# Ledger of designs, part 37: designed miniproteins, single chains, continued (5)

Each design is a single chain, and the fold is of that chain. pLDDT is the mean over its residues in the fold that is shown.

## One batch from the design tools (miniprotein)

Design m17256
Fold by ESMFold2-Fast:
Structure m17256 (fold): chain A 67 residues (1-67)
Amino acid sequence: SAMEKLKELQELAREFARKLEEELRAQGHTDVVVRAYVLDEENLLVVIQIGDEIHIEVVSVEEAKKF
């Protein structure tokens, strides 16, 4: 169902944000917060906060699954 697909995408977004946050911390960034949201069936909206800087990226669901 559409609701089940949305839940799977939300879980993918959460896992992607967690992994990216861990990767950035491993690179030496300590003040990192990553949040990801389902933008549509093919894309995630990713908000990356590193200290006082905010970066907003669109990441495809296919790319997120490979990460």
Scores: mean pLDDT 88

Design m17257
Fold by ESMFold2-Fast:
Structure m17257 (fold): chain A 94 residues (1-94)
Amino acid sequence: MKTLSGALLEALLHQDLDFLEEGIEELKEQANSEPLEVAIAKFELLANEAHFLRGKDKAALLALLEHAIELLEGVDPNTVAFARYLKEYVESLP
């Protein structure tokens, strides 16, 4: 699935900044802006699998999301909004 929202989720899964930067650079040229509500709905369908985030370093995930927001600012507002949604979700984890 080649969307900016999908690349963001993959970067969080791997906690790899290079995946994030390369994915964002490639996909921003394609202007594939997925609506925020669609990105959230897809994430919610994966909610039972979202346990993959619970065992990860919360501070590292938040830092990656802040970096993603900076990289996407002015490129794709829908993916920026999705990144903010994910940041709020991660902040809600124990």
Scores: mean pLDDT 69

Design m17258
Fold by ESMFold2-Fast:
Structure m17258 (fold): chain A 77 residues (1-77)
Amino acid sequence: SPMEEAERLIKEAKKVAEDHLAGKISDEEARKRFEEIYARIQTLPREVQLRVLAEIASYLHDRKDDRTLAILEDIAS
């Protein structure tokens, strides 16, 4: 279902952010993974897309992960 896919994408995005913040992946790898995630988000119904993006952005803001947030914002522009 779209809701199950949304939950999976949010978990994947959070994992990418965690690995990036921990220095396990480069800025380039984080960008590539977020581009893949963003493409999958675009296949969801519009209302679900907005909720997924808002939840990911809020998660990054709450963690003060400005570097990962900047990558996501650039991709979503």
Scores: mean pLDDT 85

Design m17259
Fold by ESMFold2-Fast:
Structure m17259 (fold): chain A 99 residues (1-99)
Amino acid sequence: MKYTIEVTGLREEDVLLVADLLRSGGREVEVELGEKHVITVEGINKNAALNIAENLRSLGGEVKVYDENGEELELESKGLNEKDALETMKRLYDKLNEE
């Protein structure tokens, strides 16, 4: 599934670091840098998209997530730490490697 993540308040370098982490897991990621940074990720589920958004929020960003139909997803204030983010990326990578 395709998800669009809009981020404000983060530096371009921070957004690109998150995008590179997602790409290292074998996912297709597009980044549009601007007044709002837009990250488009394909091949992930809703829970993975929400985890990415929480990671960006933990870096100090203001984040909104949209599904492939353009509907905004509710972000829960779930205390996502770096370890949980890396574990999620590993699970996505393992699933990609079996497909």
Scores: mean pLDDT 71

Design m17260
Fold by ESMFold2-Fast:
Structure m17260 (fold): chain A 88 residues (1-88)
Amino acid sequence: MEEEIRRRLEEVRRRLREAAENSESATPEELEEVALELLEGLREKAKREMDPEELERFKEKAREMAREVEEEYGFEKVAEKLREIAEE
């Protein structure tokens, strides 16, 4: 199940990157709301289905994405959510 969760996390990253590069494709607010919902679902699934070692890798990935999303794409709320996931 780790591979599926990892793929979904990468999908969120790609969508945020595309939105940052082409603001015409969607409003930042709408994309941020969708990303937050997807991340909450992934967080719950990871906590339920991942072992402690897999969960640590998921948190590490979330921390890396938080920095990228905030510094490169400007989605502050998504970055905050990713940091919350990483810190638990």
Scores: mean pLDDT 73

Design m17261
Fold by ESMFold2-Fast:
Structure m17261 (fold): chain A 73 residues (1-73)
Amino acid sequence: GNSAPLSPAARALLELAIRHLEAGRHEEAGKALQTALSMEPAPPELLLQAERHLRAGRYDEAIALLRELLARS
């Protein structure tokens, strides 16, 4: 069903993305986030905002948004 919360697989990818961002592995974090986005037919707005911040090099903002999204699911 198309419920608003993240799928378990997408959630795991976002947790991985946060770990990569905290470790300075920005390319791996971007890959994990893009995979999570591709799995969600209607991505949450926080996920889209986190992706935009990651692309802009705003890694602290991306981490904050991803943590908020995970806390909501």
Scores: mean pLDDT 81

Design m17262
Fold by ESMFold2-Fast:
Structure m17262 (fold): chain A 60 residues (1-60)
Amino acid sequence: MSNEELLKELIERAKELLKTKSRQEVIDELTKIAEAKGLRPGTARVMASLAVHEAEKELK
């Protein structure tokens, strides 16, 4: 999986999770998903935060 494909998957998951969870809870959950897919903790957190930001923009 490319980083671009992973980011797109995380954005779609963020859109669904933001319906029932806080922004911070969604970032924490997406970080765990990214780590499970082989990303380092720091990189996973950055990608999760970016995915949530992009999901919020698309939900407007």
Scores: mean pLDDT 81

Design m17263
Fold by ESMFold2-Fast:
Structure m17263 (fold): chain A 76 residues (1-76)
Amino acid sequence: SAAERRARAEALLAEGERLYAEGRYEEAIDKYTEAVRLDPTLARAYERMGRAYEALGRHEEAARWFRGAATLRALA
């Protein structure tokens, strides 16, 4: 169900946030990527993805994810 996919996406987002807090940015991106695949409307996952790419110095990728988050926020 959509609710089950959303709950799993939220759990993956939480796992990614833990990895991000530990400085494990590439592993955090893997978890955020899984979350976006389960719920492509989860603006928080896009924002977290952008932060992780910024932490890695990958500014162009970060900008795309932040833009995606802003678009989703504007549509909500």
Scores: mean pLDDT 87

Design m17264
Fold by ESMFold2-Fast:
Structure m17264 (fold): chain A 71 residues (1-71)
Amino acid sequence: SEKERQETLFSLLEQEIKEKLKKAQTLNDEQIQQVKEEIIRKVDGAIAAGADKKRLEELKKQVTEKLDSLL
């Protein structure tokens, strides 16, 4: 179903973002900014492709706030 497909795609994106966040703890400020830009592009791309805008915007906010706290 569309709901199951959407949930699977969200879970895969969330896992990829969690991996990037773990790696960000070992990165310098320039690399952290690059990771932030990559995450924003991926989330915005998923929203443009018809993924759940509300859930992805919430995820984007939480992730960018965490990355900003490392700077």
Scores: mean pLDDT 80

Design m17265
Fold by ESMFold2-Fast:
Structure m17265 (fold): chain A 90 residues (1-90)
Amino acid sequence: MGIEMTPELEALYERALAGDLEALRELLRRGAEAGAASAKAALRLLEALERGEEALREEIERIIAETGKEPVKSIDEMLDFLRAEVERLR
């Protein structure tokens, strides 16, 4: 599973690893479009975080209801999960 690495995607990847959340979102969106279920889940969490901490909590509860598994336990774990998904898409 992965997306084809172009010069544009390589630049997004490098920015995402440096902590650019907009680059993280774009890479996760492309991974989700390519069929990576983990990237789709990570994108949902990132979009929920942008709406606020309560929205993130509600999205975690929805993912638990859908999958039977807790995806993340803290904001730090969520950021680690997001970075791991970016690495997986490479």
Scores: mean pLDDT 69

Design m17266
Fold by ESMFold2-Fast:
Structure m17266 (fold): chain A 63 residues (1-63)
Amino acid sequence: NIKKLREEAKKAEEAGDRLTANRYRIEIDILEETDPLKRDILEGVKALVDAVIKLIEEQEKKK
């Protein structure tokens, strides 16, 4: 549901979490994209953002 994703992106933006906000925006872009090649590129960008978020979480656990 694009509406829910936009709501979550706004919530993350208001919290100052730019990575999470951009991740939701990429997910919306994937859902709106009709070109399979562009969709695959967006999926790759989403995977990179998810990997960065996971690395930040792992660094917080090591403290």
Scores: mean pLDDT 78

Design m17267
Fold by ESMFold2-Fast:
Structure m17267 (fold): chain A 84 residues (1-84)
Amino acid sequence: SAEIERARRRRERLEEALRLVEEGKVEEAIEKLMELGREEEGASEEEVEEGRKLLAELSPEELAEALRRNLEAEEAHLAALEAQ
């Protein structure tokens, strides 16, 4: 289903962003999250830039924690979709 494919792509992009943060590549991680917003969520450029500013306010540790929580939520969502 399209919803399962979208959840899978979102999970993969969040996993990549978390890996980049853990490697100290915070700017690349933020860019990956902005690409996710544009491509998968249909976010406007104004919404993407607002998101970038908010993410830039976070420490690398806070960003990693936020990404782990989002990954847990996305994995739970994907598991629920696959269990139907």
Scores: mean pLDDT 80

Design m17268
Fold by ESMFold2-Fast:
Structure m17268 (fold): chain A 88 residues (1-88)
Amino acid sequence: DKLKEELKKEVEKAKEEFEKTIEEFLENAKAGKNVAEGKKKMQEALAKLAGVAGDASRAVPELREEMVEILKEMRKRGEKAVEEAERL
């Protein structure tokens, strides 16, 4: 299904974008830089991922469980990054 593959591709791009914001946030935290902008970028990227994952789940209900798992994993990674930064 072309629609299913296109939606998965959009979710994967949003996931990669969020992972990059986590890396940048942690690098800035370790360097002793202001992390407010990085945290904002992480929140915006996660919201974008949640949006495209939600759209995919509505368009293709078979993807719902996969989308829920992706969002759960990404939220956990974001929370862990914030905890690591707070310990610095």
Scores: mean pLDDT 85

Design m17269
Fold by ESMFold2-Fast:
Structure m17269 (fold): chain A 118 residues (1-118)
Amino acid sequence: SAARRQTALTLGDIGLDAARAFREHLTPEQQAEVDRLIAEYEQSRAELAKDPTNDAALDRMAAAAGRILSLVTQELRRRYSKEEAIELAKKAGYTVVEDENGNLTFIPKKYATKFSDL
């Protein structure tokens, strides 16, 4: 569906942006896994561009994007204190949202608030 495709594209944009912004904080093994997932995302996106009805390609694209974001987020939270992780995210141009349980969500500023300037 168009909604599923838009979700996969949005997750891809967020995941690829995070992979680029935080690459230097990943181990060589994690960088290799992220590179593999980026290649899988790009291949699946190209397949979907050739055949918009290819649900298998859409599912692979969404899964790769989600895995990239998960890997980057989990490693930052494992390696850094809460304050260090927030500072790194802010320096990379992210908005950091903390929930009532102390969980952090890193959102690229371009997705944080589209109409904050109104």
Scores: mean pLDDT 76

Design m17270
Fold by ESMFold2-Fast:
Structure m17270 (fold): chain A 80 residues (1-80)
Amino acid sequence: MPVVVGLLRLVAESREAIENAVRAISQVPGVLGVDVTFLSDTEALVGVVAEDEEALERAVRAASQTPGVLSVEVLDRWVS
């Protein structure tokens, strides 16, 4: 079954805010996997594996609604 993979760039006020955003993404229905690469204490690349485009959209929304998250950018998106 094809899945949707998104690569997100998160900028936040703290490392804890990024960790909270990653946790929020992982709790979204239809998110199958999350991987995080910290670029600094306030910036990370987050890979999201979702069952469909709607689940990826919900993941982006969850990250954006996390307290302390300043920006969420979708860098790339593909079907695998």
Scores: mean pLDDT 86

Design m17271
Fold by ESMFold2-Fast:
Structure m17271 (fold): chain A 92 residues (1-92)
Amino acid sequence: LSIDEEATAALAIISVYLAIKGLEQGDVEGAIRDAERALELVRSLPESPLKQKAIDYLEKAIEAAREGNVEEAISNLKKALDYLSEYVNKYG
């Protein structure tokens, strides 16, 4: 990854952590905004199977959060975080 792409991936990871913390604290609306920011950041990264997995789990997390399914949303955010961490380890 370039320095700008590494920074983008790091910001995406931070946004996912903030979304998880938001859900744990009952701030569902804030968590959805943070997850949507993470999704936008991830979409700007170079293509890989790991990027597509992170996008899939972020989209599932946002949908679950909108439905009030907090437990499922957190689970999907953690999976997105795992794939983003693998992406950074492989390409950063």
Scores: mean pLDDT 89

Design m17272
Fold by ESMFold2-Fast:
Structure m17272 (fold): chain A 69 residues (1-69)
Amino acid sequence: SELDKLQQKIADELAKMDKLFAEKKKEIEEELKDDPKKKQLYLDALDGLYTMYKWALQQELRVQKQKIA
């Protein structure tokens, strides 16, 4: 169905972003391993960005579902 195709597309985008954010998290942990305070601040910022990105994708899915349903 159109909904199944849309859900799969969003799932694929989320999987790509999960991989990219995991890679960025590792970079931060390596670069700031000797500064735990800065490391935590940067990791918190990264988590915030990921949360905003997921929210945006969920809004896209919601809007598209409204058009299909």
Scores: mean pLDDT 81

Design m17273
Fold by ESMFold2-Fast:
Structure m17273 (fold): chain A 118 residues (1-118)
Amino acid sequence: SSSLEKEIKELEKRAKELEEQLAKDPENKEIQRQLAVTYLQLGQLYLYAKDYEKALEYYEKALELAEKLGDKVMQGLAYLLLGQAYLGLGDEEKAREYFQKAIELGPPQVQRAAQRYL
C-alpha cells in the first residue's frame, strides 16, 4: 500500500541520517542502538512486503550492531527475524539454524516464538 511505501521511505531516510551520524562518531552507543532498531523496523516492513532479500539485508545489519552493543536480547530478536526471512525464501535449513540461535540468546517470548517454527 501507499502507507507501507511511505513508512519504508521515511525509515530509509532515518537509517541514512543515523549512518552518517555514526560515521562521525563510530563508538556512540545511542546512535548504534537507534540505527539497529531502525534496521529491524525496515526488515520487518520488507518481510511484510515479501521482499525477503531486503529483509535479510536489514536484519543482518541490525545483528552486527546488536553484537557490537553486546545486546543479547536484540541479537535473539534479529536471529528470530532472520529465521522468518529464510523461511520466506524457502531455505528451511538456514531458517532452522537461526531459530536455534534465537532460542539460545533471546528473551522468553522470542524463544517461544522460535520454538514454534522447529
Scores: mean pLDDT 90

Design m17274
Fold by ESMFold2-Fast:
Structure m17274 (fold): chain A 70 residues (1-70)
Amino acid sequence: GLKLKVGDRVQFSNGTVGVVVEVLSDDEAIVKTGGGEVRVKLTAYGADSADAEAIADGKLVYKGKIKRAA
């Protein structure tokens, strides 16, 4: 399953790419994108992807698939 580590590049299904800057738990990480930092919560795991929600300033800004970028 997808496990996030500091320095991992991740791609959202909308095409946004970010870098993990902090891991908060097995299911939560802070990801730095071109639009700023978002808190990502993983809700379900696939082989190379997960279902994820991204939150910025207490607001849900993304819900969908996330995968590790090469």
Scores: mean pLDDT 78

Design m17275
Fold by ESMFold2-Fast:
Structure m17275 (fold): chain A 72 residues (1-72)
Amino acid sequence: MVKITLYLDGSFEVESTDEELKKFAEEVVRSLVMSRPIKNEIEAMVIGEMVKSAVLEKYPEAEVEIETRKEK
């Protein structure tokens, strides 16, 4: 399982007991938020969906949870 929290300031947090899955998810999120700034909740949801798709493409059996928050 990997849990990805996206904040409206463009920051993010990735939690997983699987170190490889965590590192991959962190890299995907970082790449996406750098190329596409999070300006509102809709943009955060789009980035979340893209991250989930990328993780499941490489790790089809992974459980991916996406959460959006305004503050850390």
Scores: mean pLDDT 77

Design m17276
Fold by ESMFold2-Fast:
Formats: structure tokens, sequence, C-alpha cells
Structure m17276 (fold): chain A 65 residues (1-65)
């Protein structure tokens, strides 16, 4: 899905801006799993990993505020 690919790119750029290396790695790992699932056409699994990445990213961004 083009929409999932766009969301993946947006979350990846946000993750790269994280100052906490450990949190950055955890978010990027979930995004990497989502990317793999998108490539295989497993969109339901991709969405679950994107949701988890977004939740981790939001918590990391709030901590850096």
Amino acid sequence: SAELGERLRELTERAKKLKDEKMREEVLQELGLASGHITRGDLDSAKKHLEKAEELLRKAEEKEK
C-alpha cells in the first residue's frame, strides 16, 4: 500500500531525529519489521509493527521534550 509506505517513511524520519540511541534503535527495528511485511504483502502485520513503532516514538519524543 502506498499509504503504508508513506507512513513508514514519515516515522523513519522522525525516528532518525531521536537523541536517545537505544530508543532510536528500538523504533527503527519495529519500522524495519513493518517494511519487510509491506514488501511481502502482509499488510496486517505491517500495520501492527507501524502502530508499535509510533507508540514507542511518541513516548521517546515526549521524554526528549
Scores: mean pLDDT 84

Design m17277
Fold by ESMFold2-Fast:
Structure m17277 (fold): chain A 71 residues (1-71)
Amino acid sequence: MAREAAEEAVRALRELGREEDAENVRETVETLIKQGKEEKAAEVARFAAEAARLAAAQGQTDVVIDVSSAK
């Protein structure tokens, strides 16, 4: 279910300390579900879960990228 995929993404993002991103994903998926766009919500949740998993796998690289993007 879309909501379960979103919950997985939220958990992964919170493990990374990205609480704001976790909240945005949860709210976006919830809004899409409320609009009856459950299939689109599932796609968004799945994409967010994969992105969070990649960030978690690289862990500290996420911090380096944030510092490097500050010009």
Scores: mean pLDDT 68

Design m17278
Fold by ESMFold2-Fast:
Structure m17278 (fold): chain A 69 residues (1-69)
Amino acid sequence: SEAAVAGVKSFVSKVLKADPDILTQGNYEHAIKVAKAYGADLNDAESVKRLLGVLYLEGKLPVYKIFGL
């Protein structure tokens, strides 16, 4: 969904401080599946961003597992 994609872009730019354009469509699809698996609301960009942020900042998932690298 557009909200889920916006949430992943916000996670990349605001939490990782990285350029979201460096990631492939497959990396975005993988991150959305991770967010869903951990209970994010895919219709809420802030839910997706916050959940990915918590997983990363608390050391529960490294970046390569979030994006399927």
Scores: mean pLDDT 88

Design m17279
Fold by ESMFold2-Fast:
Structure m17279 (fold): chain A 85 residues (1-85)
Amino acid sequence: SEEKKREELEKKLEELQKQYEELSAEDARNAADLTPREIRIRQLTGEVLALNGRQDLARLTTEELRSPRAASVLLEIEKLKKQLG
């Protein structure tokens, strides 16, 4: 049923939101201590993602300095929010 499918998507959204909050808090703690080398690694990771057609992840990884995992979870959250309305 559509109701059960909606409930499953809402539960998945809640689980992803919690995961994102934990990863975002970790990224925020680490951001103060990021070395120039670690910043460069994130920039290069974004360039590789862009070359593979993942411009959405590339932007979050390079401009926002989010970890690739946190960026991926955020995009999945936004996709589910659009599906739920």
Scores: mean pLDDT 77

Design m17280
Fold by ESMFold2-Fast:
Structure m17280 (fold): chain A 73 residues (1-73)
Amino acid sequence: MSAEEAVRRAREAFQRGYDEGQRLWSQGNVLSGTGATLRGIGDAIDVILEARRAGMSEEEVRRALEELRRLGI
């Protein structure tokens, strides 16, 4: 997996949690909405860790994390 693919998959994982969080917040359920957003962040991190286990180099992982940081995650 390339660093670019890892970032894309991590963004998709985060976006799913974020969208669910926004839906719950719109219903007035702030606590559950916050939980969904935090879960999305955790899922994004897990994608990067799986890419590392699959053979992504330390430098490629560092670049992927830097890209996610730039995106505000």
Scores: mean pLDDT 77

Design m17281
Fold by ESMFold2-Fast:
Structure m17281 (fold): chain A 78 residues (1-78)
Amino acid sequence: SAEHEAAVRELEMNTSRLMSSYGGIGLRDPSLRDEMNKKSMDAGKEMMKSKEGTTEQVRKKGEDLKKEAEKVEEKLKK
């Protein structure tokens, strides 16, 4: 459905934002590189699993990841 497709699109976009932000932290601080790479990979795996859920589950996961991405992006601004 269009609603499900929109929820999946939001999940994928917010996962990409989060993964990119983790990568940025690892580039800025090499001591955190392995931790950030693991978090990035875990986010990608979680996205793939979540895509198979109900529309509400996908929407909730996408919103949770959006909030986390915004938090990580804010840290990169400093």
Scores: mean pLDDT 83

Design m17282
Fold by ESMFold2-Fast:
Structure m17282 (fold): chain A 100 residues (1-100)
Amino acid sequence: SAIQKLVEQTRETVKTLLEEIERLKKENKPEYLILLLIAVASTELYVTYKIAKKRGDEESAKEVLELYREFIEWLKEKLPDLSSAIEELERNLEELEKEL
């Protein structure tokens, strides 16, 4: 389906952004650039979830929330010092999970 293709595109986009975040961290780039890429990734996940939900594709919507949880867990492992940003993402995910 078109929604399944969108979910796979979102998965690849988030994967690319995580690789870029890891690169920025290794190169000691400013934290605001890392926070910007985190915001881009979370926005992609949010938009894809809302589209799947609006189209009644509950399976794809659940898959996107699983991707969002994996994203948060990756951040907790790799960037634990960004606790405030991570907590905001966790609150956002909890609100989206209530809509399922």
Scores: mean pLDDT 89

Design m17283
Fold by ESMFold2-Fast:
Structure m17283 (fold): chain A 90 residues (1-90)
Amino acid sequence: SAIEKIIKKIEETIEKLKNASREEAIELLRKLFDEIQEIIDSITDEELKKKLTEIAQELRDKLIDLINDKASMEELIKVLEEAKEKVKKL
């Protein structure tokens, strides 16, 4: 399912972030946003697509703010874990 694919991408990104430099983290997050968007674009269920788009946009905005504020890797991972829990509830 699209939900399972997005959860897997978030989990894979969290694991990679644990050993990443700041520059590598920014690239990993950019790749994650692209991969999530590709999954969302493949969804035919308009209600699910809308809900996932809203979660993805909120996640993206929060991560951009944290990156600009030079937040810790732990703070970036926390926001990804929170987004994963929101996706699981769909």
Scores: mean pLDDT 87

Design m17284
Fold by ESMFold2-Fast:
Structure m17284 (fold): chain A 78 residues (1-78)
Amino acid sequence: DKVEKLLKEAERVELLTKNLVEGLRLRGESLSKADPARRDDYLRESEEEARRVEKEGKDKVKKLRDEAKKLLEKELSS
């Protein structure tokens, strides 16, 4: 089922995005501790990157779910 595969892929993208966002924030914290003089820059850059990754992930999930919905509607009208 193509619809099921798209929904499963959306779930995986959502989980991967969550893990990547968490990893980026942890990296920013580690860098800020290694160089306290640049702490605010590292934390800000890591947060902006995390927000970008989160938005990209949400956009991908939405596209996959929208494609699944369109395919389901086509199957129901056939």
Scores: mean pLDDT 84

Design m17285
Fold by ESMFold2-Fast:
Structure m17285 (fold): chain A 86 residues (1-86)
Amino acid sequence: SVKEETLILARVIAAGGQVVVLERVAEKYPQHKEKLKAIADEIEALIEQVKKAIKAGKIDEAKKLLEELDKKVEEADKLLQEILAE
């Protein structure tokens, strides 16, 4: 439904915001840039896959990809916590 698609897209937008945070932290901590860039690239790839699944009407596939996206966002949050605790 349009409502389910909208909720999925809202979560995708939130994940995109996390990529921006990762990029900004990489500017302050260039020693962690490689790790931050790697996880940001993985999040961006999953965002693209979710969007493609939605466009194809594959809502169940989009939900499954969203679970993978949530795991990557959690990994990013842990990495940020470790870096910012330095």
Scores: mean pLDDT 86

Design m17286
Fold by ESMFold2-Fast:
Structure m17286 (fold): chain A 64 residues (1-64)
Amino acid sequence: SNVDDLSGQPLPPSVTAPPARPGETRLSAAWSQLFGGKLHVTEEELLEYAKKQKEEFLEEVKKS
């Protein structure tokens, strides 16, 4: 056929982001620990995480 119709809409996050799943793996556990169980991490979340880590480190140094 000569039709280029695409059926690739992004899945709704409510469906693709279950709260918990049995049979967790090391990767799944590490991901949950770093990003609170998020299946998809946005750049904003990465920046917030880095900012919190930096602030916590600076507070530790100031306390010393």
Scores: mean pLDDT 57

Design m17287
Fold by ESMFold2-Fast:
Structure m17287 (fold): chain A 75 residues (1-75)
Amino acid sequence: PQLVTKVTVEIELEENGKKYTETRTFTYPDPSLTEEQVKAMAEGALKANEDLAKRLGLPEVKATIKSVKVEKVEV
């Protein structure tokens, strides 16, 4: 069996003064990923998307990571 990293992320999105929450699950083949590394990667990706939208004149969407759950599972 091989260990993989299963990540569940709760994201708060704010668009035009309205807030909503989305939960997403990802599986990564790297079992060495830490909760801190995953959180940093997710926050970086959200900020890059926010900056791109602003540059393109799209509505401002602010994304924030509310929670990150990291599990090591055998497959």
Scores: mean pLDDT 73

Design m17288
Fold by ESMFold2-Fast:
Structure m17288 (fold): chain A 59 residues (1-59)
Amino acid sequence: LAEESRRAALEAEEASREKALAGSIEGAFALLADAVDYELAGDRERAEELIRLAMEALK
């Protein structure tokens, strides 16, 4: 049951990370959106990790 949600989250994270590595502002915003989803799901630690990656992508 949790498998589908986990798969979607991992897939979205992978796509966001790839865009962020390209240095795009769009990629950084996608990571922030993913972080909000994790925060709402109660996974604050992962949300904070994605926020840090987004900040790094904006360098």
Scores: mean pLDDT 70

Design m17289
Fold by ESMFold2-Fast:
Structure m17289 (fold): chain A 65 residues (1-65)
Amino acid sequence: MADEEALREAEARGDRAVNSLTPEQVRRIADSLLNAGLVTEEQARRIREEARSVRDVARILREGE
């Protein structure tokens, strides 16, 4: 039922709130990493477009090693 799915979605949203990043936070992190020389412009762009969590940022960083 809709209530059951809403409850599950609220729980998943709560879990993601601990790990997820807003688009603004993602862009800020990407810009910070680029300014620090830790990533290329292409990697920073990928972070802005694809990252939804800290784990996503870490994965993109590892891909660029």
Scores: mean pLDDT 69

Design m17290
Fold by ESMFold2-Fast:
Structure m17290 (fold): chain A 69 residues (1-69)
Amino acid sequence: NPAVAALQERFGLPAALAARLEAEHAASVSAALNVLGYAKQYGWPVSVEDVVRASGLPRAVAAELLSLL
């Protein structure tokens, strides 16, 4: 999954979480990457709710991804 690989390369996503995202949430990862990418590039404030709304990821997973910023 190119989006999972991009999260690992750009944000240091742990291998165990990357494997889980690919297996369980593959369809949601591209949207999550887009939100995190914009937040980092433009310095936009992004909440856990923004990641959940854009991607459909569970709040706990969205929070873990956001902590990588």
Scores: mean pLDDT 81

Design m17291
Fold by ESMFold2-Fast:
Structure m17291 (fold): chain A 65 residues (1-65)
Amino acid sequence: SLPKEVSPEEREALTKALIETLKELEPKGVNFTVEGDSVAASFSTPEDAQRVAEEIRRKAEELRG
């Protein structure tokens, strides 16, 4: 879930970054479904989940300046 205080534009950009990161991970290691602004993902390992979280954080920092 995204924080409540994130702007709609920032949320859209973060969602796109999440989808792109999930696609970069091996399909056999990550399964995901996108429904509007919601993304559900399952990871084989905690390390995969952390990598996705780090990419989202990096993208959020770029958007904030």
Scores: mean pLDDT 62

